# Ledger of designs, part 16: designed miniproteins, single chains, continued (5)

Each design is a single chain, and the fold is of that chain. pLDDT is the mean over its residues in the fold that is shown.

## One batch from the design tools (miniprotein)

Design m16522
Fold by ESMFold2-Fast:
Structure m16522 (fold): chain A 91 residues (1-91)
Amino acid sequence: KELEEILELARERAKKLREMGKEEELERGKKDLAEYLKSLGYDYEPEDLSDEEVMAFDIIAGLAYKKYKDDSEKALKYFEEQVKKYLEYIK
């Protein structure tokens, strides 16, 4: 359920940013996300990522830091775990 809710919100946010002409923000997000995924051992280029995936990972990061705002190590572990679940889900 949580992943489905995140994906719905991500789709809505990506659509809204495109409608506003904020594609540059999505492009930066793709570059940042691809670099992060490469650091985890995944072979991703910015072109391999959708606008929706950028928004989904941004939402997950926000949730992680909100949940563990006083413990960056726990926030990062939570974020990494959710990222792995997402990648496993989409295959």
Scores: mean pLDDT 78

Design m16523
Fold by ESMFold2-Fast:
Structure m16523 (fold): chain A 80 residues (1-80)
Amino acid sequence: MKSREEVIADLREYAEFQVKLLEDANVPEEIIEKFRKELEKVIKEAEAATDLSPEELEKKALEEIKKIEEETQKEIEKKS
């Protein structure tokens, strides 16, 4: 079972990996910056959520990341 610190580390690694995928796909910098900022907000909220178990923290953070990913994909598809 993951500790809180391991969940946060995994979320950061996942975020960096997803940003790298967008950069490699030549997604506009504006979209990548917005995506990065939204992921940073989720991670900061996870770090602040001392009342949640590591499992609850991971589930909540992944739900929010999924919403951000879906919104980012829609922005990419709308290309100007």
Scores: mean pLDDT 80

Design m16524
Fold by ESMFold2-Fast:
Structure m16524 (fold): chain A 68 residues (1-68)
Amino acid sequence: GAASGPGVRRLQTRLRELGVFDGPITGEGGDEVIEAQSILRSEGFYSGPVDGVVDEEVLAALDKFVAS
């Protein structure tokens, strides 16, 4: 999506703040993005595709998951 690069960077930053990601914040995700999308989908916070593309829906889903 239009926010794929900065979206990935934002997701990596949030995962690092949660202590679940210790890699560099590069804006080039892969396994950590797919894993986060899969977890959010399995927990019912995200209904979009697990494709490695981070948009506002993925970031909002993570915020809801953290708040739950």
Scores: mean pLDDT 74

Design m16525
Fold by ESMFold2-Fast:
Structure m16525 (fold): chain A 144 residues (1-144)
Amino acid sequence: NAARQQAAELLRQASELVKDTAEMVEKAYPELKPAVDHLREAAENFEKAAQAVEDGDTETAARYLIKAALHLGEAVRLIYEGAMEKVGTPEAKVLIDALKKIEQAAELASQAARLLGHTRVANLFDAVSEAAKKARETAEKLAA
């Protein structure tokens, strides 16, 4: 099924983007380990969701996507708090870039969920994307 193959690919792209974000945050801010742990859990759940989609089990995929959304939302909150503590420093740019990458990953996951017919799951990722965008815009405005 072309829609399932496309959804699985979008979820793998979201997983890789979140993994890259986790590595970037961990390298720059080892003290944000709780945020990094949530990003890694989100990436793992995206990979499990992609595998479930390929196996034809879209209900199991939806369960993993809900877990990914919850972990991604917690990562947004923790990264935003870290960015606010670092406002006005060049280092805060790493956290602002992380929020932008999370926004992009959530948009990819929302598209995948819609392709799978899981509109409620897509709405969860739309909420995560909007939260990351607002956090990023607030941090950028205070840094300007």
Scores: mean pLDDT 90

Design m16526
Fold by ESMFold2-Fast:
Structure m16526 (fold): chain A 100 residues (1-100)
Amino acid sequence: SAADVLAFGKRLLLGALRDFREEAARRFSPEDYARLDALVAETAARIEAATTVDELVAVVQGFVARLRELARTLDPESRALVERFVAGLEQLRAMILAEA
């Protein structure tokens, strides 16, 4: 059902955000981590507020765009981590769309 796909998509994305936060906390400077953490917190709230799969997908697309902007301000190692996470998010988005 659409409701089941939405619930699964939310759980999957929120789990990915949590795991990314943990990895970023180990690798980022405190200043860069604070900027990333604020963006992730905002995105998590929008994911939780989503009422449709289309809305959830749109939140992910907006987050990917903002992550790419942030990545341009980061050192090469932190940027590479963000780029890998973006690739993962695009894969998760494709999986959610395939289930809908």
Scores: mean pLDDT 88

Design m16527
Fold by ESMFold2-Fast:
Structure m16527 (fold): chain A 98 residues (1-98)
Amino acid sequence: MKLSEETLQRFKESLEEELSLFFASPETVAPESLSLPERLASVIFRALLRNKIDLKTLSASDQEELKNVILDVLLKNGVSKENAEKAVEILFKLEGSN
């Protein structure tokens, strides 16, 4: 799969929506027993599913572009750099197991 600018823009919008839902009601997205980075990884994964993005099928360049979009959205929405980076690491490790 090749990421188009249109797909990235739709993903960005979906991620912003999923983050808004998470901050309004964190327990409805993931168990409170999970760490914040793990819960954020679940939020990001939901946005990926909504846009039919399969991380396994992406080129290294498209994966890097997607990581940059995810980090930018998380940071702009008040997530710390440490938690944002850990969430991305968890997400890409989990998707590598599909």
Scores: mean pLDDT 75

Design m16528
Fold by ESMFold2-Fast:
Structure m16528 (fold): chain A 82 residues (1-82)
Amino acid sequence: MVSPILGKPLKPLSEEELKSKEAQEIVEELMKEEGLSRVEAYALVRKMGVEAIKKWLESKGTSGLLTPVSEEELEEVRKLLE
């Protein structure tokens, strides 16, 4: 849902967007650079979006911080990936 009060709508990625080639490439890079599990990497991409993660990876984490993911978000991604 969109919130007109908060300005920019931060939507989690749809299942289709999360399964895109770009999202998969970013997930692979997160696993390689940060040692994250596949589920954690997908949860982070879903929460923050491909562009935010790509920018973070380009800076090698020096210009920003990744938003932490909860166990609940990990479970939702696990169900999505199945």
Scores: mean pLDDT 65

Design m16529
Fold by ESMFold2-Fast:
Structure m16529 (fold): chain A 99 residues (1-99)
Amino acid sequence: MTPEQRQADADHAVAGARASLDEAERYIKKARQLLEEGGDLDEVRKLVNKAKVLLISAYLLATAARFFGREDEANALLERIKTLDKEVDSIEKEIEQRR
């Protein structure tokens, strides 16, 4: 792999992970708002599931970024993923309590 190609692959992975995390955060915020407003629990579950798919994509891209030498950026992305995973878990637990 050329240095230029490795840098391009790293840039793509970091940008992709950030985009997926930004979208996941939007779905998580909307899910939390619907829960607080007493909205439809099925719609909350759909938003949480969309966020979960995006978090998996972000994890794979962050891992790729680390492999391509972007360790500090990858670690920051992985910590953001952990934070959002905890919020998803919190929302799922609250859904079960509201049954």
Scores: mean pLDDT 87

Design m16530
Fold by ESMFold2-Fast:
Structure m16530 (fold): chain A 85 residues (1-85)
Amino acid sequence: VEELRRKAEELERKAQELEDKAQHYNDMSTKYKELAEKGDESTRIRYLAKSQAYDYLSKQYNDEAQKFRDEAERLRAEVEALEKA
């Protein structure tokens, strides 16, 4: 039981680290989108491309974090079932 609990805690910590990275990239995406609106068409195209790249990274890290969250939740449920049996 303790080993499953520890694994769930490790997965939750990894999920938080990935969520923090996703938020950072989402913030960068927003920043470059705002910079694109202030520039000429050439600058806008370049900064929109950077914004899209950071948005893509943010989504990838959130997807990975969700997988770790789902795994941790399953392990937590197993721990609770074992403790109640």
Scores: mean pLDDT 85

Design m16531
Fold by ESMFold2-Fast:
Structure m16531 (fold): chain A 65 residues (1-65)
Amino acid sequence: RPSDAEIKAAVAEIILAVLKLRLSRYPPTEEDIRLAEKALSLFREAGDEDGVKQAEEILEQLRKA
C-alpha cells in the first residue's frame, strides 16, 4: 500500500497533468490557478521537490497571464 505522501504526490501529479492538458488548448482561468495551488500544496506535503518545481512554474505562468 502506498504511503500518504505517495498518494498526495500521485494526486498532485494527476492534477498537474490535467492542468497541462487544459492549458495546451484553452486560455488560463481562475479555476486553473486554484488547481495549480492545490497541486503545489500536495507536492509540498509529500516532499516531492520535482513536483513542487513543476507546480510553481505553472502557477507563475498562470499568475503572469
Scores: mean pLDDT 81

Design m16532
Fold by ESMFold2-Fast:
Structure m16532 (fold): chain A 91 residues (1-91)
Amino acid sequence: DKLEELEKRYSELKERIEKVQAAIDNLQAAYDELSDEGIEELAKKYGPEVAEAARRGRDMAQGAIDGFQAEYDRLKEEYEKVKEEIEKLKS
């Protein structure tokens, strides 16, 4: 049953999208703590070595966010296509 297979795929995509969004949200919260202003305040309070470590952590978090955002966009595109195909079969 093509409809049953598509509804299963739709459910799987929704679950995957929710997991990727949660990963982005967690990484974004960590990234936001390492803002340019926050890093400058760390440099003033604890010295330049702590600020440099924070910048490295931010760069790593940015790379991870970019990767998860690309996967999110891909999954959302597939999710919308599957939704349209399900709606066509139910009509």
Scores: mean pLDDT 85

Design m16533
Fold by ESMFold2-Fast:
Order: structure tokens, then C-alpha cells, then sequence
Structure m16533 (fold): chain A 83 residues (1-83)
């Protein structure tokens, strides 16, 4: 499951580097959902979700595109709402 999370993040990074921002957002949200479902301490989930969100915001600053900022917000919401 963690290996799949890493793969999804790698796919998101490659998509962003290729200028495929919608695909990068989709893969990042999938990673956030997988992270929310993972059998991990809440602090670890929050830390990883924050790292992903900061990366998405960084890419958004480079491109000027709001799609990645919205993906960051949705990803954080998914992980935060997981019980």
C-alpha cells in the first residue's frame, strides 16, 4: 500500500514535469485517498499530506495554475476527514 502511494506520487511528479497539470492533480488526489485509508498513525498521515500539499503549491507557483492548489486543498481535506 505504501509502495503504491509512492508510485502515485512519482506519477504525479512526472505529469507535472510534462505540463499535464490535470493529470498531476488527479494522481495527487488518488495518493491522498490511499494515504487516508492507510493503517498509519494520524500524525504520519498529516505529515505526508502536508508534504504533498506543499509540493503541489510549489508547482502552482511555477505554472500560475490553480488546479494544483485545488488538488492540495482536496487532498488535505480527504486525509483530515479520515477517521
Amino acid sequence: KLEELERLIEEAVRAAEAGELEKAAEKAIEAARLLAEAELPESVKASRATGLALWLIGESLDTGDEVLVEAAKEGLRIVEEAE
Scores: mean pLDDT 75

Design m16534
Fold by ESMFold2-Fast:
Structure m16534 (fold): chain A 95 residues (1-95)
Amino acid sequence: MAEERLREIEEQLIKEKREEILLALQAAGQRLAEELGPDNAEELTELLVEVAERLLAGDKELLLELLEYGLKVAKEAGKEELAKLLEEYIEKLKK
C-alpha cells in the first residue's frame, strides 16, 4: 500500500522542482506515519530512505531535511519506533 503511493509520488517528483519534492515527501511521510503505525516502522523507514535517495540523486542536504521532518512528524504522532529508526538513519548519514 505505502510502496504504491510513494511510487506514484516518485514518478511525479522526478519531473518537478526540489522544493516541490520536499513538500510532497513531507506530506506523504506524515500520512504514512499515521496510517501504517509503529508495527511497520522499520519497513516504512527503509522505504522512505530508499525512495528519497533515488529522488534526490545523492542530495544529502535535502535528504537530511526530509528525514529530520519525518522524525518530527513521527514524534508528534507518537510513533516511537519510527522516530528511533529515523534518528539512526540521520546519524548514519552524518558520518
Scores: mean pLDDT 63

Design m16535
Fold by ESMFold2-Fast:
Structure m16535 (fold): chain A 57 residues (1-57)
Amino acid sequence: SVDLVIELLREAGIELDEEDIELLRNHPDLSRVGDAVGVLLALGERDKERIIAHLRR
């Protein structure tokens, strides 16, 4: 869910704005988004812009 992805990013110290949240809500495969975010965070990614760029793929 969008809320789960937001929580994962918040726990990593990444704050999403309204535009970022809309990007997540409009994503065609939210399960893939959750998996991708989890992997990026596990690899130590903390750059919001890099994470958001991945979600736009």
Scores: mean pLDDT 75

Design m16536
Fold by ESMFold2-Fast:
Structure m16536 (fold): chain A 86 residues (1-86)
Amino acid sequence: SLLERLKGADPKTKALLEYVLNSKEIDYEKLKIAFDEYVKDDPELQALFVEAVGRAKLPSGRKLLEEFLKSPDPRVQEAARRALEA
């Protein structure tokens, strides 16, 4: 679970996920920058980032979630699908 991971996460990962989860008006460009800087090389963190974007229910997040449906990693695809269905 996202919340379980936050309790044991390193400070950088925790700050990133909390930033996404608690942001009400973060734009697509800021989400994309956060993805490219912090999560692009870690599929597990990508899945958690996608879950956080989905839980935040940001309009700008929907475009990014639709892009993640085409991810080569099945965990990231599944997280995006669940986020879009919620």
Scores: mean pLDDT 74

Design m16537
Fold by ESMFold2-Fast:
Structure m16537 (fold): chain A 116 residues (1-116)
Amino acid sequence: SALNEEQKKTLLELIDAVEKGESILDLKLENRLITHPDRYPSLKDLFEKELEILQSPAPPAEILALIEELLDVLQTAETQEEAIAAATSALLIIQALPDPALRSQAASKLRELLLA
């Protein structure tokens, strides 16, 4: 994993908050969780799709498919910055899900990948 243990711990705490339906308004790790997904070729198209879904909610299957694509980028990320960008984008989509069951499902997938 491109992420260090401190970053993994912070992301796991944020996943727990999102799963409980808590609003994450400030993703701070010395600005490392404030990312520019558009700067990474692997994330640019996914980031554009994320913005579309946040503005006009898509069917749950399409939202979950975007989460899976973001999780794949997180797993294959070669840099810490790209991994944080992918994880943060996934958290924002999970946070935006109105269904608690879907949030729990997506949060579980992100949690498992961070622990792998």
Scores: mean pLDDT 71

Design m16538
Fold by ESMFold2-Fast:
Structure m16538 (fold): chain A 77 residues (1-77)
Amino acid sequence: MIPGIELSDEEVDAFVEELRKADPNDAAKIAAGHLLAVASSNPEARARIYRALSEKYRQAGDTETAERFEKLAEELE
């Protein structure tokens, strides 16, 4: 199996907080969120990152992408 990234609760909390404070159009922060979500082996961590991404896309006016990430988060819980 392709190994995932193991994130500590503190690392997930720090990243989610940083992502929530980021500008909704910060492409680098959004891209980092995508990469961490798909690379993470922890479904709870992935769900939290997907919810934060959903909020950013909604703030940017991309409601379709926001709804897709919310759905992905729900499927992991």
Scores: mean pLDDT 73

Design m16539
Fold by ESMFold2-Fast:
Structure m16539 (fold): chain A 94 residues (1-94)
Amino acid sequence: SLEELVEEIIEIYKEMLKKLKSPKTREELQKLIEELRKAKENKDSAEKIAEIVDRHSILVLNAAYEEKVDEETLKELVEKLEKIGKLVREMLES
């Protein structure tokens, strides 16, 4: 279900948050989690949820680059964002 997929996405972001020490990157990721929680509560469309993920993923990556997050952490962040992109595509097809 859409609700279950959104919960799975939130859990992936929470795991990313545990490994991030950079304050601005953490702040942007927390904003993304909060926006997704609100979208789920409001029963927003899959398209709206996808838009939130796309927009905030750019903000998270920009913050990570600006804060000079280490290569290993940045690589893991990108890999998890790619996994979320796959889940978002599954939401749009449901």
Scores: mean pLDDT 83

Design m16540
Fold by ESMFold2-Fast:
Structure m16540 (fold): chain A 81 residues (1-81)
Amino acid sequence: LLERAAELAREFAATGDEAAGEEASLLLADEAAERAGLPPLDVPSAEALDALLAELRDDPAARPLLEALREAIAEVARLVA
């Protein structure tokens, strides 16, 4: 997942392709769920993912997911740099 997310993030940075950026975000969310020991996030779009993450921000039970997402984003940023 991270390699594909990094590839899509590089494509988005080079071309501005919003579809590539959206796909990268969804892959990062799935990777974070796996790292947190949760089932895959079956969200239909990046907009739905943003809404879910906003609701989870105030939930202490969601903290491992949010931390894993932050770590996955940082790891992809290092792969892109």
Scores: mean pLDDT 74

Design m16541
Fold by ESMFold2-Fast:
Structure m16541 (fold): chain A 72 residues (1-72)
Amino acid sequence: SAEDIAREAGLRVVDEVAPGDVILYDPSKREEALALVEETGAMAAIPVEPGGRADLLSAPSLRGRNAFILRE
């Protein structure tokens, strides 16, 4: 789940996205996630899939940030 990926990557799940946060998005919500990055100043948008999980775990600069989950 998105929550499991956030926990593995050392992110704190939040209910509202703020500048510098990470957006974890369902792959069907890619366009909405990219628009939200532009609107909010989030640091990154990461898809909830094996490739996105691997990218997130390999990015130490994203550890300790807040994660907003954009669901399907």
Scores: mean pLDDT 82

Design m16542
Fold by ESMFold2-Fast:
Structure m16542 (fold): chain A 87 residues (1-87)
Amino acid sequence: VEVTEELRKQLAELAAKKKEELAKAKSEEEKLAIEAEATLEAAASLIEDEEKKKKVLELGKKLAEALLNKDYEKAEEIAKEAEEIIK
């Protein structure tokens, strides 16, 4: 994987943004949701296929929402779908 200056900058910006979100998290559920979304956003940044990248980003948001709602069954389904795309 070629780590370009642009990719390094994007990853640094994502890390900084997630650090701020984690610092503002009021509950364990919020922290878990932020970490899960950050993981899928990082994975999406490594995907070259724009359609798959978009889908993984969308699943990251849905996963965070399911975790915030304590819908662990839905969260598991979303996580499995994301893994299927990422491999």
Scores: mean pLDDT 74

Design m16543
Fold by ESMFold2-Fast:
Structure m16543 (fold): chain A 55 residues (1-55)
Amino acid sequence: SMIEERERELREAFEKALELMKKSGFSQEDIDNAKKVMEILLRMRKAEAEAELRA
């Protein structure tokens, strides 16, 4: 489904962003915080998309 494909694309983009942060000298704390925010955003987007499909 389009939702699963978009979730994969966003997850891959976030993983690339985290890798670039590591290479750019960001602290492990900043990377861990960014990862937590990423997981929250992915969960929220999935819940919104599922709610729209069930409405």
Scores: mean pLDDT 79

Design m16544
Fold by ESMFold2-Fast:
Order: structure tokens, then C-alpha cells, then sequence
Structure m16544 (fold): chain A 82 residues (1-82)
């Protein structure tokens, strides 16, 4: 499974990216909103899409886990919204 450190580092990257691009911020917040509304369905939909190689698939899984981490962490979510 993904390490907690990798998940936290990816979540921090997403927060930094959200500060540079309002459109990207909206996309990230929209994904988090979907996770909050229906975490099981969102997870299933995300994992149903397969990347063409192992490395890209691992990045996709890490991205999902980072978004789930942000959805559960109010303090980080506030930083992303700023």
C-alpha cells in the first residue's frame, strides 16, 4: 500500500498547485467534494480507470489517496481554499 509520507507529500503538492491556478484549484475542490458526497462510488470510479503502465497506475492511486486525505482534513482543506 502507499506510505503515509507519500500521501502527505502529494497532498502538499496539490495545495501548492491550487495556489498557482484558480482553474486547477476548482478541479481539486470538485474532486474533494465528490469524495465527501460519495466516497465509495468516487473511489470505485477512480480505480476502474486503468493507466497504460504500472508507474502511472501507482501515481493515479496516490493521487486518489491524497484527495481522500485532504477530504478528511479540515485544516489542510482550508489552506487549499485560500
Amino acid sequence: SMEEKEIKEKAEELIELSKTDPKLQGTILGAIEKIREDPEKTREGFLASKEPNEELQKERELLLKALEYLAENEELLEKLKE
Scores: mean pLDDT 77

Design m16545
Fold by ESMFold2-Fast:
Structure m16545 (fold): chain A 72 residues (1-72)
Amino acid sequence: IDSFVRQEVAQLEKQRKDTENERNKALDEYIAKLQAEGASQEELEKLRKDAMDAREQKNNEVNKKIEEITAE
């Protein structure tokens, strides 16, 4: 694996991590706001679960892209 492939993989991993961090912060802020406004535990749990499911799907897409790049 040359330096270009390593940089591409590192960039994709950084983008995924940065996106996850941004989404996690936004979700946590949103959850905190809803909790302060009297949202139920069930509503908060559902929001977290939906976000986790969406994240898993996106993570699988990125993993596939990394695999393609590293196989080349």
Scores: mean pLDDT 75

Design m16546
Fold by ESMFold2-Fast:
Structure m16546 (fold): chain A 61 residues (1-61)
Amino acid sequence: MTDADLEEVMERAGRVLGVPREVLETILENARKLDRDVDSVLTAIANHTGRSVEEVRRALA
């Protein structure tokens, strides 16, 4: 996974799902620090927004 892919997912999550910048920054920092894939990032967004991972994937498509 590239940093560019992670940042694109974060930017879309903020725009489409209205996730606060502070929350997105924390998720991105944890993903980079733990060398996590995009699925882990989508799961974190799903948990924050009260959605399923599938709903988040569809919203960010």
Scores: mean pLDDT 74

Design m16547
Fold by ESMFold2-Fast:
Structure m16547 (fold): chain A 99 residues (1-99)
Amino acid sequence: SLTEKFEAAKTDPKLKEEFLEEFRERLEKQREEDEKEIDEKYKDNPELRELLLKLIRESAETLLEGLELILDGKEEEALALYRETAARLQAEYEAFLKK
């Protein structure tokens, strides 16, 4: 299971590298699908499209960085990163809507 692979990755550097690579590939595929949907849905609103694409990319980068921190035993740092990034991305979206 993914949980068993994740736990093994915490204690084996080779399995950690393999797990992070698999996770990165899954994130990239999901990001490509999300970017296509945003591009199609917001084709007539380029400013909103560009913002949403930026938010999706930053979210994907943060998820990967946080996972690396968790695998290094830095769970509190990963949770802080996730919370700070979520708050910042939400604030950027809200600020855009007010303009």
Scores: mean pLDDT 84

Design m16548
Fold by ESMFold2-Fast:
Structure m16548 (fold): chain A 93 residues (1-93)
Amino acid sequence: SAKEAELKAQEAAAIAALPAIVEKAIKMKEVEGASPLEVFEEVEKELSKLLPEEVATELALLITRLIEEGASPEEIVKEASELLKKITDQRIS
């Protein structure tokens, strides 16, 4: 119960931060000409403030891939949120 509440709070905080993180990452690529590695490193850095390193890395890889594929910000946020929810549920189990 206590562990579940803590992990769900961590999930909610990360999901709330995703739109801003994704917007910044897309601007880095489109405006600043950042490489996929530079985009990955910035996304991982921001997510690592909210999530364990392993989880932050997995989400950053997904987000970077979707940005390279030209996915919309809304689609990226949705897919990253769905992955995080799956990881959180596995960590609770």
Scores: mean pLDDT 87

Design m16549
Fold by ESMFold2-Fast:
Structure m16549 (fold): chain A 64 residues (1-64)
Amino acid sequence: MTKDIKENVDKLVEESEKLSIEELEIHIKRLEDAYSLVKDVDPESAKILKEAIEKLKKEIEKKK
């Protein structure tokens, strides 16, 4: 895993509890776009992004 990507993603996930559902959906879309771009060229970054997307989706479920 690249330390910088993991650190930024972990920070976003930690702050996700303070974000609205709409804000979380925007972040998920951005992460999904990034995942699509890197999934075939950087599997380590893709894994980090995929894990972050799943965590943000769980936060949306908790807020409903």
Scores: mean pLDDT 77

Design m16550
Fold by ESMFold2-Fast:
Structure m16550 (fold): chain A 76 residues (1-76)
Amino acid sequence: SMEELRRQMDGMLDNLERTADWLNSTLSPEDAIALLEDMERHVKAYARKHIPDPELLEEFLRGVEEIRERAIRRIQ
């Protein structure tokens, strides 16, 4: 269902933000940035295969970008 897809999306975005925070606390700034950018590319590629709704896909991709931008801003 659409509601179930949104809950799964929200859960994944929450987990990604926790992962980004962990990377920032654990790695050097250079390594954290590199892995955050790699994570964004990887997650976006998977999302495009698994989210059939174009509107929900765009929301998810935007969420991933915002997490990456926020995480990088914290280490700069």
Scores: mean pLDDT 84

Design m16551
Fold by ESMFold2-Fast:
Structure m16551 (fold): chain A 65 residues (1-65)
Amino acid sequence: PSVGSTTRQPDGSLVTTVVLPSDADAEGAARQLVSHLRSRGLEVTDVKIEKTDTSTTITITARPA
């Protein structure tokens, strides 16, 4: 299971951050998050994946469509 948080920005954007183990399937997790956000009527504008030796962080930015 992934641990994540979603924050609503002043401009109406939603920023979702998920932290996973460094060996996790980051691409698969990002695809699941994008699908979930789109199903909620959001337009995904940015996807970032950052890997370190100890963790993988996925940050997705979405706006109301």
Scores: mean pLDDT 77

Design m16552
Fold by ESMFold2-Fast:
Structure m16552 (fold): chain A 67 residues (1-67)
Amino acid sequence: MKEELEKNISLLKEQADRYLAELDREIQHYRDVLKDPERAESLRARAQRLKENLDKVIEKIKEYIEK
C-alpha cells in the first residue's frame, strides 16, 4: 500500500514535470516563433495554476503515506 502510493506520487510528479516541460516549450514557441507574448503569458498562468494544484494533491498523499 505505502509503496504503491509512493510510486503513484512519483508517476504523478513525473507526468506533471513532463507536461510542464511541454508547456514551457509551447510558451517559448509562442513567444519566439509565433511572436505572440500574450498567449505565452496565458499558457504560463495555466502552468502556474496546475503546479499549485499538484502541490496540494502531493501534500495530501504524503500525509497519508506518513501515517
Scores: mean pLDDT 75

Design m16553
Fold by ESMFold2-Fast:
Structure m16553 (fold): chain A 72 residues (1-72)
Amino acid sequence: SDEEDAFLAELIREVYEKARELMKQGKTFEEIEKEVNKILDEGMEKYGLTDEQRERAREAAKTIINYLKKKE
């Protein structure tokens, strides 16, 4: 539904912003992944995302982290 897709988009935005913040602070990628997974787990439970949406969120988070790794 549009509501569930909006929650997924918001969750991905939170992941991106947190990952960028932690990278600027000089955190390791292991620490970034731990915080990202925490945000994903909490958001998925809070918003009641489907298994398909959870899978899409996990893949989007991996893509974001890999993109940021290439930046520095």
Scores: mean pLDDT 78

Design m16554
Fold by ESMFold2-Fast:
Structure m16554 (fold): chain A 64 residues (1-64)
Amino acid sequence: SAAREERRRQRLEAAKQPASPVAREVGEKLREIGDGVDAYLKGKRGEATAEELELAKKYLNAEP
């Protein structure tokens, strides 16, 4: 399927790129965005803590 092929391609691209300083910096920024998204979704469900809501505001510039 297209979804399975895309997932395999992403995995191969990740393996192709070594852990460089640039890749580490990009990875950290993506992690911060991911944390913000998780906090935003918890906020939408009314389950987020004050700290998680602040995280969503900081990285996504959005309030759940």
Scores: mean pLDDT 69

Design m16555
Fold by ESMFold2-Fast:
Structure m16555 (fold): chain A 90 residues (1-90)
Amino acid sequence: SMEDEFNKFLEEVRNELQKAAEEAEKMIKAGEPAEKVIKKFKEKAQKILEKVEQRYEAETDPELREKLKYLKEEIEELIKRYIDYVKKLS
């Protein structure tokens, strides 16, 4: 169903963000500056946000559009929290 496809997309997006965060943590442990780590994490996260926005613009189902809007907000919050976390590790 479209809802099952949406849930799969949601999980793929969350997994991509988690992988970006894991790569950032590896960079921190390798002694990379926090500024460089944050920049690379933001670049990856921005591409994911663009993918969500494109799907939102193409979606005609109002319930799925609302879910995509909340997904975007959740991603933006995860980005902010992860950046704060990285700053505390420096």
Scores: mean pLDDT 83

Design m16556
Fold by ESMFold2-Fast:
Structure m16556 (fold): chain A 70 residues (1-70)
Amino acid sequence: SSVESYSEEVEILGHKAKVGAIVFTTGDLSVARGEAVDLETGEKVVLELHNASLEETVEAVKKALEEKLK
């Protein structure tokens, strides 16, 4: 089994946001948890994805936070 993690600060609709993901892999199965937080408002999105990469998970939480900020 393995674990990978990533985090970055980005801008979403003019808001500074912190985005991160952790992926746990064992055998042929992976579970990813992503989180995106608006650093100005505290608005937060958390997603759990199965068999998704770090990059896919980060993209998903970015889109989910963008939808909340509209």
Scores: mean pLDDT 84

